# Designed miniproteins, single chains, continued (5): the designs that were tried, part 27

Each design is a single chain, and the fold is of that chain. pLDDT is the mean over its residues in the fold that is shown.

## One batch from the design tools (miniprotein)

Design m16907
Fold by ESMFold2-Fast:
Structure m16907 (fold): chain A 95 residues (1-95)
Amino acid sequence: SEEAKKRIEKIEKNKKAYEEWLREKLKAGKITEEDYKAALETLEDFVYLSLANIALTYDVPKEEAIEWLKKALEVESVPSIRKAYEEKLKEIEKE
């Protein structure tokens, strides 16, 4: 759980840094508002995939693990990875 907290903190820090970078690009006119929104959506998808991978490996709060795994399943296309997420969800929901 402590190792999970450290990894979650790193993901949140990296997310914030990337959001700030995108905001600067938008303000400088280097990307459109549409590009900015698309990039934020892609970032959110990557964040949920990263959080779901933490939930596969470490003990995290049940409610958060369920949310992250469900969100990751909406965006993950690789069958073997999807199966790992589905199996973890079934395990947690039986608790």
Scores: mean pLDDT 86

Design m16908
Fold by ESMFold2-Fast:
Structure m16908 (fold): chain A 80 residues (1-80)
Amino acid sequence: SEEDLAFLASFVRLEKKDGKYYIRRHLTVSEEQLLRLLEAAGIPAERVKRLSDTEFELLGVSDEEFEALKKWIEEQKARL
């Protein structure tokens, strides 16, 4: 549901570093839930590279797509 996505979005952070794009999750959100959140945003699991339990790289993402993702995440959070 939209409320479920809003909750999940509250426990993730997006970061841009050295021309690469990352998402970090809090352990409150499972890896499966993180991947479902990203899929809802149009980023399939095949474009997500696991770096650690909390850090994931977003593959093949343009700066424009990343900014759109940031806006979408903030819009989900605002629904709480």
Scores: mean pLDDT 84

Design m16909
Fold by ESMFold2-Fast:
Structure m16909 (fold): chain A 85 residues (1-85)
Amino acid sequence: HMLSPEEAIARLEEDLRTLSVAQFTLRTQLIASRMSPEGLREARRYLERQARDPSLSPEMRDAARALARQLDAAVEAAEKAAAAA
């Protein structure tokens, strides 16, 4: 079952608070494979905000920025697939 935008963001928020940078990166990539196109867009926006959050470690901000770029590619692919249908 695909994750809704709300479910995707809730999981990212919990994981960001509880996991190491490496664990957060791996979990986010796995969760992304289960996201709807709308979930991917909201997750990407969330990660872009985290990449700019000065309360996070530089390593976590860098991971969030890299993940946001990966999700940008996934969103673009999903939008092209939807437009072709």
Scores: mean pLDDT 80

Design m16910
Fold by ESMFold2-Fast:
Formats: sequence, structure tokens, C-alpha cells
Structure m16910 (fold): chain A 70 residues (1-70)
Amino acid sequence: MKLSYSDTREVAGVKTKLEVHQEGNVVTIKQDITDDNGSISVELRVEDGKIEVLSYKKEGNLKVKSTYPA
């Protein structure tokens, strides 16, 4: 089964881009967060409950803190 989802959002000067792709039991997640102080980019791969960090990049100093309930 193949599934893809993407969302781009801008709230209070914070730009968030989320991309999720699933093929079989493998899920790839890419998230980019950018504000006036910097950016963070993360790519994750999830397979059979195991999480692998494919890439991580941080530039500048983000002042945005986001907490989301499970």
C-alpha cells in the first residue's frame, strides 16, 4: 500500500512543512520548521517500530517551542 501526505502551514511567522510517505511497512517523515531566528529540518524513517534519523539540520536559534499531545 502506498500513501503520501503533505501539509504546509504558516502561523505567527512560523512556517512548517510536513511530508509523510508510506510504502508497505516503511514510513518516511520529513519536517521543516522556519522562523525569523532560524530553521530545523528532520528526516525520519520508521520500520517495524524502529525509528532511524536519516538527516538533521539546524541553522540559527529558533525561539519557537511547540508541544503537541499524543
Scores: mean pLDDT 74

Design m16911
Fold by ESMFold2-Fast:
Structure m16911 (fold): chain A 70 residues (1-70)
Amino acid sequence: SAADLLAELAAKGVVRPDDSLEQAIARLERQIASGEAALPVLAETDPRLAEYARREIAELRRWLAKLRSL
């Protein structure tokens, strides 16, 4: 359910415990956009951290797709 998915994301610190579905979607969209914007600089300054960031962005995109399907 939407509530179960939101609770899991809140437990992981990805969204706030009090976020609505719409607020959670908007938050994930902003996090993904911010992360992607930072990647080119991060790749030049810390390639290892850039790799972790790419994996985190991929996970956020997967959660965003699930939230949008509810």
Scores: mean pLDDT 87

Design m16912
Fold by ESMFold2-Fast:
Structure m16912 (fold): chain A 75 residues (1-75)
Amino acid sequence: TPEVEKLYKEFEEALKNKDLDKAIEYYNKIALLAIKNDDEEAKKLAYKLGQKLVEFLGDAKLFQERLAKVVLEEL
């Protein structure tokens, strides 16, 4: 969808700027939209972006801790 495409562009820009917290935030928004809209293409994209973030951090646990913090900041 156009909304997912916009978020993906923002995600790539955040990674280019080394803004990891923003990259995780945009990843989370893509994942939530994929679930809300039952969008299979967006779900596949979210999975790939999550893998890129884990590879970038070198630690799957660190990725999960950072993602949890981003989600909690919305509360």
Scores: mean pLDDT 76

Design m16913
Fold by ESMFold2-Fast:
Order: sequence, then structure tokens, then C-alpha cells
Structure m16913 (fold): chain A 56 residues (1-56)
Amino acid sequence: SSMFESLFELTIEQLKIRNAPQEFIDKLRAEYERLKDEDFYEQLGKLSILYNELLG
């Protein structure tokens, strides 16, 4: 696995400790997979939109 994949999985584990809903985790995983070949700024922008949509 890539280092970025490992860091993302650690982030997911932290979200689980904070009792994030499973559907939120699943959406973040899907977005990560969709964006993993995009540039870093596109990844941040799109993940921020999803994060705001799910958490407000």
C-alpha cells in the first residue's frame, strides 16, 4: 500500500474512535478512491465539500 493510503486508513480509524457513522466512512472511502489519481488541491476541495455536506 502507498503511504497516502496508510495515512488515509489511520484517519478513518480516528473517525471511528469519534463515533463517525459508517455511511460517512463509506462515502469518504469512495471519494478517496475516485480522487486518488487527481492533484492534491482537487482532492482537498472535493473532500471538503463532502465533509461539510455530511457534518455541516
Scores: mean pLDDT 70

Design m16914
Fold by ESMFold2-Fast:
Structure m16914 (fold): chain A 68 residues (1-68)
Amino acid sequence: APTIGERIAANFQALGELQQQDPDNPLAREVARLLGEVVEASLAGASDEEIAALVDRAQALIDRARAE
């Protein structure tokens, strides 16, 4: 299974791809917001469990954007 760091990197790459396809995509903007929360949570000393929950939410939005 991928590590949390690997999942974060994959989500940032997916965000870049979504933004290249449509820079005004509202799902891409929400993914960017959640990945920003991942960074802020890490700086605030959040647990790996809390970070994983934010990553899971970002992944769900990426999956929705790709299905549309």
Scores: mean pLDDT 83

Design m16915
Fold by ESMFold2-Fast:
Structure m16915 (fold): chain A 114 residues (1-114)
Amino acid sequence: SLDEILDKLAEALGLTPEQRERLKAFVDEIRKAKTKEEAYELLLSRLQSPEIRKLVEDILKGENVDEAVEKLLGIATDPSASEEERVEALTALMGLSLIHPKVAEKLKELFESE
């Protein structure tokens, strides 16, 4: 399931229990959004990195979704990036996977089609 893929991502990236709980709380907020527009605004409001924000905006527009997802994963898994940047990129991927079908499909492909 998508939740299992998100848990695998969090474990692979070495997230602390506190970071995992914050991510799950945010994912729950996105799930409770009444409209896609509300979910988009909630997601974008959590982004502080201009680079991550641009990738998220491209995905929300349906532009270069596969490449943008791969770039977000690259940031999330980059050991030279700050912990804050890695957690933000993962948070963006988790949020996007709930509101954009192509993101969910790409994440499933990366973790299930091995």
Scores: mean pLDDT 76

Design m16916
Fold by ESMFold2-Fast:
Structure m16916 (fold): chain A 95 residues (1-95)
Amino acid sequence: PATPRMLELLRQGLASLREAAARLPEVLEEARRAVEAGDRRKVASLLAAVSLLAVAAEYLAEQAEGIDPELAEELRRIAEELRELAREIKALEEA
């Protein structure tokens, strides 16, 4: 069974990831501009950051799955959105 502290930490993680997810269109546009400018360092940094957030969201979803299925589902949706953004950024770099 989950402790109240564990649930609070999972909810705080979700809140942070929701804020990140709300900014995904801005991150994609920043990546497009970086690719067009030839700023490979910025593209690599954005790709790494988005990929790490996707891994973190999936990990939190796994932790939440036996505790709060709705919380786990929302975390998995955010992880999927982050993975899709990472694929789009990588596609821009490869074009």
Scores: mean pLDDT 82

Design m16917
Fold by ESMFold2-Fast:
Order: C-alpha cells, then sequence, then structure tokens
Structure m16917 (fold): chain A 85 residues (1-85)
C-alpha cells in the first residue's frame, strides 16, 4: 500500500514537472524532464530520488513561483510516502 502511494506521488510530481517544462524555454524544460527521469530511474533509492526532485523543484521556481510551489508540494508527498515505507 505505502509503496503504491509513493509511486502515485512520484507520478503526480511528473505531471507538475511536465507543466513547468512546457511553460519554460526548451533548455530549462529539458533539464527539468531529465531530472524527473533520473528520479524515476532511482525510485528504489528514496534519498537519491528526493535530491533529483529537489533540483527539479528549484528549476520549476525559476519558471514561476506557482509552478515551483505545485512541484514542491508533489515532491513533499513523495518524500512523506517513501519515508512511511
Amino acid sequence: MLRREAERALGEFGGEAAKAAAMSDDETGERILALYREAVRHRDDPELTAKHIERAVELAYEVSERLGERARRAGERFVAAARAL
């Protein structure tokens, strides 16, 4: 159950990362998506995944405060769900 919650939260974060990438320039968007792909690649390592999420959130804040806040909240949900495992 808890692992499925972490997977769902990571997917929600992916949705917010995609929105931030779509609203940014091509280079920034590619970096956000690359960080999300690395987070997904290392999903079995919650601490490493959280670091990639944190960097992607920083880039989302460079696009807009609203997109950064949405990405941060989704990332926090992942960390909370992963720590409950």
Scores: mean pLDDT 80

Design m16918
Fold by ESMFold2-Fast:
Structure m16918 (fold): chain A 80 residues (1-80)
Amino acid sequence: SKKKEDAIYWLEILLDTLEENKAKQEIIDKVKEILEKVKTLSSEEAEKVLKEMLEVITKGFEEGLSLEETIEKMKEVVEK
């Protein structure tokens, strides 16, 4: 599914960006866990999880959450 492939691609870009900017290893590891979990999902499940992760990102910006806090909430969505 293009939506699942797009979700994986966005998470890979996020991971590369975090590594390039020397983010904390704990944050990098969390994004890797999210990426691996998304890879195991069906296309329909991946689409639902992507939508929920995007809602978490949007809400995080609106509420002024840090990048670390936003990634933590994204991980919670994927692990449910």
Scores: mean pLDDT 80

Design m16919
Fold by ESMFold2-Fast:
Structure m16919 (fold): chain A 68 residues (1-68)
Amino acid sequence: SLDDVIDAEIAAYRAAHPDLPEAVVEEIRALARAYAAANPDLSDEEVREHVRSIADQALARWEAERAA
């Protein structure tokens, strides 16, 4: 399922960014699942690309908040 693809990509992202807070991870998951639900015809590859994009944006926001 697309949820399984999302969970796998998030797990890979967490492995690469072990310092990410759980709250940020859950935000990424919620946004990715909402996107997949709105776009049910997405391929696994398109879902992975979108999860990576959401995660990168969330990471950048979290880093900016830490600097402020």
Scores: mean pLDDT 83

Design m16920
Fold by ESMFold2-Fast:
Structure m16920 (fold): chain A 73 residues (1-73)
Amino acid sequence: MAELSQQEQVERLKAIFRATVEQNRDAPREERARIIREARRVLTEYARKHLSPEQLEELEAFLRELEREAEAA
């Protein structure tokens, strides 16, 4: 039960980050970068308190990749 709840949290955090990237798609590049970086920081801090090391690593990898893709565009 606790593991399932943590996995659901991972999916919610991923969805929040995706939504943040999408909502700021049309923002100026520098502003977009700042917003995305801040969102990643906040989500990572939250995850560190609520997720297992494995799930935290999975989330961090996802956030890094999506941030990289958003910056490359």
Scores: mean pLDDT 76

Design m16921
Fold by ESMFold2-Fast:
Structure m16921 (fold): chain A 107 residues (1-107)
Amino acid sequence: SLEEAEQYEKALKGMRIALEKMDEAIKQGNLYEAAVYLLAAIELVKKYSKNPEEDIERLRNYAVNLLAEKLGISKEEAEKLFDEAVEKARTDPSRIQKAIEELEKEL
């Protein structure tokens, strides 16, 4: 439906903006902030995507590839570093909620 298409466009836009913010955070050496935006984007995907599991996996893979490229490390090393940053980010639900609100304002 048109409504489903409009909701999915919000998911795609949210993922794009989050990846842009993650790229900037990685350039600044701030993996914690990159992980916060990944978690915020995952919540938008759960809310707006018609294929949440597939889109979350694509988002995670894109984030890991971005980190590997920016740091010049293997994808396996990037995944491990990102998983550690994600665990730290999960201890601050207020920061994640603020990031979700920042992304939703752009939708």
Scores: mean pLDDT 86

Design m16922
Fold by ESMFold2-Fast:
Structure m16922 (fold): chain A 67 residues (1-67)
Amino acid sequence: SLKEEALRKALEAARRAESRAAAVTAAWHAGQYTGAVSVEEIREIQAIEDDEEARRRAVELLEKALA
């Protein structure tokens, strides 16, 4: 159905977004942000982690919708 096709495309887009967010988090863990010494820099790191979690939850919801 068109609804199922739309959900599958949304899931594909959500998985791409999660992969991009995971790559940013991986860069942080690789030490690219080790120079963070201000509250602003720490807030940016937290925002990156929050974005990855939100993207992961979106993927889970779409997978359940298609189950």
Scores: mean pLDDT 76

Design m16923
Fold by ESMFold2-Fast:
Structure m16923 (fold): chain A 86 residues (1-86)
Amino acid sequence: MEELEKRIKRGEEAAEKSREPLIELLENDEELLEEYKDWVVEEAEKLNLSKEFIERARNAKTAEEVLELLDEIREKRIEEAKKRAA
């Protein structure tokens, strides 16, 4: 649990700072790419996102596709955080 949250945070921070290093990292580490993909699917399920989004996540094959999905998850998490902070 703690390890998963740490990976989520690192992914979000890397995406915020620079997409290029994160793409390079994911392209050079197939296991890490699969782990990020699994995280996206798990977060999408927790956020009750559409079946279409979950299918896109499961079918993602490139670092760029995973990054686009990570951006969408990040936006949804920010929206939920705003609702709780209000």
Scores: mean pLDDT 72

Design m16924
Fold by ESMFold2-Fast:
Structure m16924 (fold): chain A 64 residues (1-64)
Amino acid sequence: MKYKVTFTTKPGINLDTGEILEPGTTIVAENVKFHEDGLVSFVDVETGNTYLADASGIKIEKIE
C-alpha cells in the first residue's frame, strides 16, 4: 500500500545515507511503521531508502 508523505514542519532523516530531507518535501512511501516517542519510519518507493520522521511534523495520505 502506498502513501504520500509530506514533511510539513520538521525534517526527515535518511537512515541509509544520513541525509536530511527538508520540510516542504513530499515523497511516495510504503511500509509506514509507527514507533514509540512519536517517530514514524517509511520506505521511499523511488529510491528504496528508509526515512525516519517525527509524526507531528509530517502529513501521511493513503494513495493506494
Scores: mean pLDDT 81

Design m16925
Fold by ESMFold2-Fast:
Structure m16925 (fold): chain A 92 residues (1-92)
Amino acid sequence: AALAQGRALLAQADALLDEGEQIYLDPLLNPDAYSTPLEEFRARARALVEQARALYQRVLDEFADSPELQARAQAGLARADAALARIDTPLL
């Protein structure tokens, strides 16, 4: 029930974070496959990662009594923050 909803939110946040990182990295690794400007991929990746951060924050706020969900949400937020830093300051 409640824990299942928290786990579902974490799974959705993880999926959004993974998708955001793939959208950002895939054009950089395979530039010949894409005609879309890199800035558009960066904007999409950022939006997905920010959505993931919002879901992780919801888990922290709504499931404060679950150590498992709190730990996973905190780890997810740290990953999302690292992803945003990479998107905002790319090495290319």
Scores: mean pLDDT 79

Design m16926
Fold by ESMFold2-Fast:
Structure m16926 (fold): chain A 64 residues (1-64)
Amino acid sequence: MVELEVTVEPGKLEEVKAKIEELGGEVLEIRDETTLIVRLPDDDKVVVALATTPGVKSVKVIKK
């Protein structure tokens, strides 16, 4: 599992949260309306799928 800081576009938080759960991840923390700390499977394809999701502005690895 890898932990990521995900920044989203305003109003896209719920859509991005649903995508994270669809990819087999979980939301660990909602820091604010545009920032999530999430855990995903440590698979480059899964991380890229999240990073290319509409409404996602950035994805940063914070823990492996």
Scores: mean pLDDT 81

Design m16927
Fold by ESMFold2-Fast:
Order: sequence, then C-alpha cells, then structure tokens
Structure m16927 (fold): chain A 91 residues (1-91)
Amino acid sequence: NPNLERFEKLLELIDKIKEIIEKYKGDLEKVTEESKKLAEEAGLDVSDAKTVYDILVLVNEEISRLIAEDPSLRELYLERLREIAEELDSK
C-alpha cells in the first residue's frame, strides 16, 4: 500500500527531526539544514522551506492528507504511539 509506506516514512521523518532538534538544541540553522536533508530523503519537496517549523508544517499537511484519504492510517498511528510508549516504559 503506497499510502501506508508514505505514512510510515513520514512518521520516521518526524522521529528523526526530533532527534536532530535535541542534538542541535539552540542552533536553529543547523536543525533546519539537517531536517531539510532528511525530509528530501523522505521524498518531500522542502526546497522553499526556510525553517524546521516550515518543514514540520509540510510533514503534518502530508500526514493529514494521507489519513483523510485512508482513515485506517489513524489506527496505525495510534498503534505506533502505543509501541513507542511501551518501549519507553520498558527502560
């Protein structure tokens, strides 16, 4: 399912962007540069994005579009969030 593959890739992108924000905390230019590269690797057109916030808006718009087209992706998103929470609790 290409929508599912696209959706999972966007969720992975969000997680990677969170890691970049934590790694380069306080350096918005570096966070934006690295996040832009990751978004491009995920197949998102972010050439005109100026900040990491612009990138996150574009990611959220694409995720929202995919969930609207395939509502089953919402249930998968919630399941992924549960898996992450359980992994954190196991530490």
Scores: mean pLDDT 78

Design m16928
Fold by ESMFold2-Fast:
Structure m16928 (fold): chain A 80 residues (1-80)
Amino acid sequence: MEEELLERLRAARTLEELEEVEKELLERYVPLVHENPDDPEVQERARELLRRVLEALLERFRRLGAPEEEIAAVERTLAS
Protein backbone atom coordinates (compact mmCIF):
# COMPACT_ATOMS: atom_id res chain seq x y z
CA MET A 1 0.00 0.00 0.00
CA GLU A 2 2.68 2.54 0.97
CA GLU A 3 4.71 1.51 -2.08
CA GLU A 4 1.65 1.90 -4.34
CA LEU A 5 0.90 5.40 -3.00
CA LEU A 6 4.56 6.42 -3.39
CA GLU A 7 4.63 5.10 -6.98
CA ARG A 8 1.45 7.03 -7.85
CA LEU A 9 2.91 10.14 -6.23
CA ARG A 10 6.16 9.81 -8.23
CA ALA A 11 4.13 9.35 -11.45
CA ALA A 12 1.81 12.30 -10.68
CA ARG A 13 2.28 15.23 -13.08
CA THR A 14 -0.56 17.52 -11.94
CA LEU A 15 -1.79 19.01 -8.67
CA GLU A 16 -5.08 17.15 -9.17
CA GLU A 17 -3.26 13.79 -9.24
CA LEU A 18 -1.35 14.72 -6.07
CA GLU A 19 -4.62 15.67 -4.36
CA GLU A 20 -6.03 12.23 -5.27
CA VAL A 21 -3.03 10.54 -3.59
CA GLU A 22 -3.54 12.72 -0.50
CA LYS A 23 -7.22 11.76 -0.38
CA GLU A 24 -6.44 8.03 -0.62
CA LEU A 25 -3.78 8.37 2.10
CA LEU A 26 -6.31 9.98 4.46
CA GLU A 27 -8.97 7.38 3.58
CA ARG A 28 -6.53 4.64 4.64
CA TYR A 29 -4.93 6.47 7.58
CA VAL A 30 -8.16 7.37 9.39
CA PRO A 31 -9.47 3.76 9.62
CA LEU A 32 -6.05 2.50 10.78
CA VAL A 33 -6.01 4.99 13.66
CA HIS A 34 -9.74 4.84 14.46
CA GLU A 35 -10.18 1.03 14.35
CA ASN A 36 -7.00 0.32 16.35
CA PRO A 37 -6.82 3.12 18.98
CA ASP A 38 -5.29 0.91 21.69
CA ASP A 39 -2.70 -0.84 19.50
CA PRO A 40 0.59 1.07 19.75
CA GLU A 41 2.20 -0.91 16.90
CA VAL A 42 -0.67 -0.08 14.52
CA GLN A 43 -0.65 3.56 15.66
CA GLU A 44 3.11 3.82 15.05
CA ARG A 45 2.83 2.15 11.64
CA ALA A 46 -0.04 4.47 10.65
CA ARG A 47 1.95 7.56 11.69
CA GLU A 48 5.02 6.36 9.74
CA LEU A 49 2.85 5.78 6.65
CA LEU A 50 1.29 9.24 6.97
CA ARG A 51 4.67 10.93 7.47
CA ARG A 52 6.44 9.17 4.57
CA VAL A 53 3.71 9.76 1.99
CA LEU A 54 2.94 13.33 3.11
CA GLU A 55 6.64 14.29 3.06
CA ALA A 56 6.93 13.03 -0.52
CA LEU A 57 3.61 14.70 -1.42
CA LEU A 58 4.79 18.02 0.07
CA GLU A 59 7.97 17.95 -2.05
CA ARG A 60 5.90 17.23 -5.19
CA PHE A 61 3.41 20.02 -4.38
CA ARG A 62 6.29 22.48 -4.01
CA ARG A 63 7.88 21.36 -7.30
CA LEU A 64 4.56 21.71 -9.20
CA GLY A 65 3.90 25.17 -7.75
CA ALA A 66 0.95 24.38 -5.50
CA PRO A 67 -0.63 27.35 -3.67
CA GLU A 68 0.84 28.06 -0.22
CA GLU A 69 -2.56 27.25 1.34
CA GLU A 70 -2.45 23.67 0.00
CA ILE A 71 1.19 23.28 1.12
CA ALA A 72 0.24 24.58 4.58
CA ALA A 73 -2.61 22.03 4.80
CA VAL A 74 -0.20 19.13 4.17
CA GLU A 75 2.27 20.60 6.70
CA ARG A 76 -0.51 20.81 9.33
CA THR A 77 -1.44 17.15 8.73
CA LEU A 78 2.23 16.15 9.13
CA ALA A 79 2.42 18.10 12.42
CA SER A 80 -0.74 16.50 13.82
Scores: mean pLDDT 74

Design m16929
Fold by ESMFold2-Fast:
Structure m16929 (fold): chain A 81 residues (1-81)
Amino acid sequence: LEELLKELEEAARRVAETGSDEDVAELLKLIQQLSKHVSQEQLDQIVRYALGAAHASRRGDRARAEAHLARLREVLQQVAA
């Protein structure tokens, strides 16, 4: 789980920076693997913030992308606890 959370955080950081289809696909794949370890409510939050970061990044809104990334990290910390 800890390794998966680390990979997911790195993938989310790349999505916030690039917004590329390839980075989004990798992040969604990791989120699908994480779905076995989290509640549906946590999964919904993770997907929402991840897609929010990608959308903001594609629009060049770095501040919004970083805000979504920060929210995603908060949820991942709750999963790690």
Scores: mean pLDDT 81

Design m16930
Fold by ESMFold2-Fast:
Structure m16930 (fold): chain A 96 residues (1-96)
Amino acid sequence: EEQKEFDEVSRLLHEIAARLTPEERARLARIVAKMFSTRTADGTVLSPEEIAKKAEEAAQEFRELAERYRDTNPEVASLFEKLAEYAKKLAEKYKK
């Protein structure tokens, strides 16, 4: 299940990255790192609530990017919407 979801996210990231500038790719990488963060910089394990919150933040940032690209590049906007849905599902998973 996690493997399938990771593979799908990886595919979406590859499709988006090909259409972005280097600066936009760096921002995307930062959001993805936040979404998959389970520990703080000092190695402390995050609570499920904190992991869910970071995933929700990532979902919101992906929705912002989707809105930004809606008029100029609707294909990229659609891919960001799919990433936002994945981040939302990840947040729901950690709320259990």
Scores: mean pLDDT 74

Design m16931
Fold by ESMFold2-Fast:
Structure m16931 (fold): chain A 77 residues (1-77)
Amino acid sequence: SQEELEALARELVEAGLTRAQADELLARIAKGASKDEVIKALVARVDLSQETVDRLRALPDVGSLREILERALALLP
């Protein structure tokens, strides 16, 4: 849902995701990285709760993760 994507984006920003990290992860998606590869790269960079990681893994596709990262960029200064 749109509400879930917005909630996950806010949680990534709250966990300390930086603009540079979000840009790097979006570049990985643009180069063909899978959802699982991007989530692995994300958890290596920011300390996320198990519940947040499980919700990211439950996403249907890498496009949903791309939308979350784009929303997170909009929330960053």
Scores: mean pLDDT 87

Design m16932
Fold by ESMFold2-Fast:
Structure m16932 (fold): chain A 73 residues (1-73)
Amino acid sequence: AAPAFDLTVTHTDGTVTTLTGIRPDDPADAAAVAALVSTLKPGDVVTITDDKYVRSGTVGADGNLVDVTHKPV
């Protein structure tokens, strides 16, 4: 099974949204992630925490993550 992860989005207005225990193979969790991703704007910070790493990136003007960091947990 795919590992569970936590997803945190920090918007440029200071709003923080966190989804915990997300499983990529679960349709309900995939829908929740898609809904959150649809709110992303340039400058928003996305952080993904799994059992090995904390990954963080900033949403660029093209909608892709830039300035990606990768830190062991």
Scores: mean pLDDT 76

Design m16933
Fold by ESMFold2-Fast:
Structure m16933 (fold): chain A 113 residues (1-113)
Amino acid sequence: MEGRLYEVTAEIKFKKPVKLTPEQRDAVARRVGAAVARAILEASETGKDLPEMVQKALEEAVREALPDAEVESVTVTISGPSKLPVGDVAYVELRVEVTDDKVVAHALFRVPL
């Protein structure tokens, strides 16, 4: 498939380490992964700013999964332009890493031109 390759890394840091059970880590990873995927799809459908949509989705997903956790910062880094062309998103990789200190979502995908 010939399409532009995009890479998005979104990180949320906690103010204090959160002691997470394996079940909580799994739940956070699933919610964050789904939320980031939906944000990327919506950005492709609407032409809205990709970093802003991913940041909001990550923050809301973590707040829903871990309501007692205090967020210190949210950072989104992209390789490519902030606005996606309208098209089908094809994921190469979507990975979520959950630690006591942070949640990191990494998405690698193509949008056909």
Scores: mean pLDDT 78

Design m16934
Fold by ESMFold2-Fast:
Structure m16934 (fold): chain A 101 residues (1-101)
Amino acid sequence: SEKKKQEEYLKKAIELYEKGGDMRELARALTNAILGEVDPSLSDREVLREAAWALGVYYISHLDKEVAEAGREALKAAEENASVEELEEVIRRAIEALIKA
């Protein structure tokens, strides 16, 4: 099911984060996983924006209020075309909230 596939992709993102992986590599993996084919010409900011959007859409449905709020912040940053620094921060916060839930 699509929901199960999204859960596996989220687990992979958490594993990449815990392993101390590059935030851009993590963002590219998430975008490829959720959207299928990643355009290799996407800028670093565009890849981070797509990852923040994907995490936001997925997290907003969580029952944990902290996870849901982190997802909302990530979605907002993606929708408002936030800076690279802001996108990296909301992605980190969302993953950290999920790990602690």
Scores: mean pLDDT 72

Design m16935
Fold by ESMFold2-Fast:
Structure m16935 (fold): chain A 87 residues (1-87)
Amino acid sequence: MESAEAAFRAADRSKDEYISGSLYLMAATLLAISHLDLSKLSDEQKKQTLLDLSNILRKMSDLAKQAGDEDSSKILEEESKKLEEQA
């Protein structure tokens, strides 16, 4: 998952311990969510899960931008928008 790799990269580049720690935690959460079997969920629950994931990616994009990684921020924002459109 490119979004998780972008988040880890932004965390490594950040000299701010708080931003770095937050990005690592969010990236780990994103990886855990990506392994969920969504086929067992109702269409409504599936849409809600995609929307929640989109919100997490948007927050990660903001943190990556604060870390000075504008490229990773853009990737995370683009993936957030795609998930929102699938919801």
Scores: mean pLDDT 72

Design m16936
Fold by ESMFold2-Fast:
Structure m16936 (fold): chain A 86 residues (1-86)
Amino acid sequence: MVKTIAEATINVLKRLKPQLDAESQAVVDEGIKRIEEAIEKDDEQAVLDALKETRDRLLALLPTSKNPEVLSETISALELAIQAIE
């Protein structure tokens, strides 16, 4: 379940990333890397931690975002994944 949710979330992040500003894209890229690493290690807690950290970092960028609607959609995808795992 956790791996399936995380993989689906990575696909959403990859789809939305091109529509984000460069700063948000960098956060998404680091987030994807951390989630993929956690999946490879079969560490469900590390997956959850990576999702939460990525969400929190993107939330911090929201007030100054050039594409707040797409960034909000990206944050919502992360929040739904966190809720589905918890």
Scores: mean pLDDT 86

Design m16937
Fold by ESMFold2-Fast:
Structure m16937 (fold): chain A 85 residues (1-85)
Amino acid sequence: SSQEIQQYLGRLLDLRLNIVTSGDPSIREKYAQQALDVVDEIVKQYPDNSKLKSLREQMKEALKNKDYKSFLQVLDQTIDELAKM
């Protein structure tokens, strides 16, 4: 539903802000993992959206490599995709 999508958007935007504003690498990693967990929930809720599945795998790879620049770029793409639903 539109309200459910708005709730996911709010959660991802809050986590994005926490990742960007966190100066501590361990705290940043914690928030990035939480954002990936939210995207995993979204993929399970919308299993037919192949783009969200692809974006989730890209986020997972970026986090594994501690590449927060790529992670935030893919998170922004995920937010944009969700906002179009």
Scores: mean pLDDT 90

Design m16938
Fold by ESMFold2-Fast:
Structure m16938 (fold): chain A 72 residues (1-72)
Amino acid sequence: SRIADFLRSLGVTSQSAVDQVQAIFDQNGYISGAQLGNVLRQNGITNMDQMIVRMRQIDTNGDGVIDADELA
């Protein structure tokens, strides 16, 4: 899964976090920084600095949203 690969590139291997992010993409086609942050916090991940930076690199317009196609 591209979502699983994305999360692994950020050091996140929690299957619960992967499943939650996958569900958000399956439902909406995109994920916001706030939604991703909530998923990570719910899975006990508090240091998100690398993830925030990585998301901003992928987010082409700086709107805090990553589209599923941006991971494809």
Scores: mean pLDDT 71

Design m16939
Fold by ESMFold2-Fast:
Structure m16939 (fold): chain A 63 residues (1-63)
Amino acid sequence: MPTEEEIQGAIEAAEAGDDAGAAAGARSLYKSGATPEQLRKVAEAAEKGGAAYGAAVARKLAE
């Protein structure tokens, strides 16, 4: 299970527009058993931050 700190780290990178960080964070969360809702939060943060690739990765992993 991902920790709250891991989820927040991915959201922070996504909101900052860190495309590589958002994508890596989403993949790490998915590997750790993140829920689709948690992955959608990362995708929404990435969309707001302009991290288009990170957003796409997170949305795909959220199914």
Scores: mean pLDDT 83

Design m16940
Fold by ESMFold2-Fast:
Structure m16940 (fold): chain A 59 residues (1-59)
Amino acid sequence: AAPILPSPEVARAVLALLRAAAEAAPDDPQTLALLEEWRAVVPEFAAEVDAILAAARAA
């Protein structure tokens, strides 16, 4: 993990926006790429990102 990380509140807010985007367009490669990128930025939320990706692929 990087020494400087986004606050938990900011990280969760971004995850909420990405989840909404994935729900609106579950097959959009740009949304999926943003989720993968966010997993790299906040590895502590990797499990939550993986859950969003799994839900999008199931939709």
Scores: mean pLDDT 74

Design m16941
Fold by ESMFold2-Fast:
Structure m16941 (fold): chain A 68 residues (1-68)
Amino acid sequence: PPVVPEEVVERLLAEIEATLGPEAAAVARRFYETSETPLEWVGKVQLYFAKRLGLEEVAKKIEELLKK
């Protein structure tokens, strides 16, 4: 996982849980564990939510950026 202060990680996960529910927070946690950088983690989370919200064009652009 990326080197991010634990307080920041837990705060972001708590905000995701409050806004989108515990399932979304669990997905964000899994992306954190599998990501090498903070930017990769944020990109994976945003890609997942863009796909869930049906924002296919936004999801495509995020996916292209993550493959760079």
Scores: mean pLDDT 72

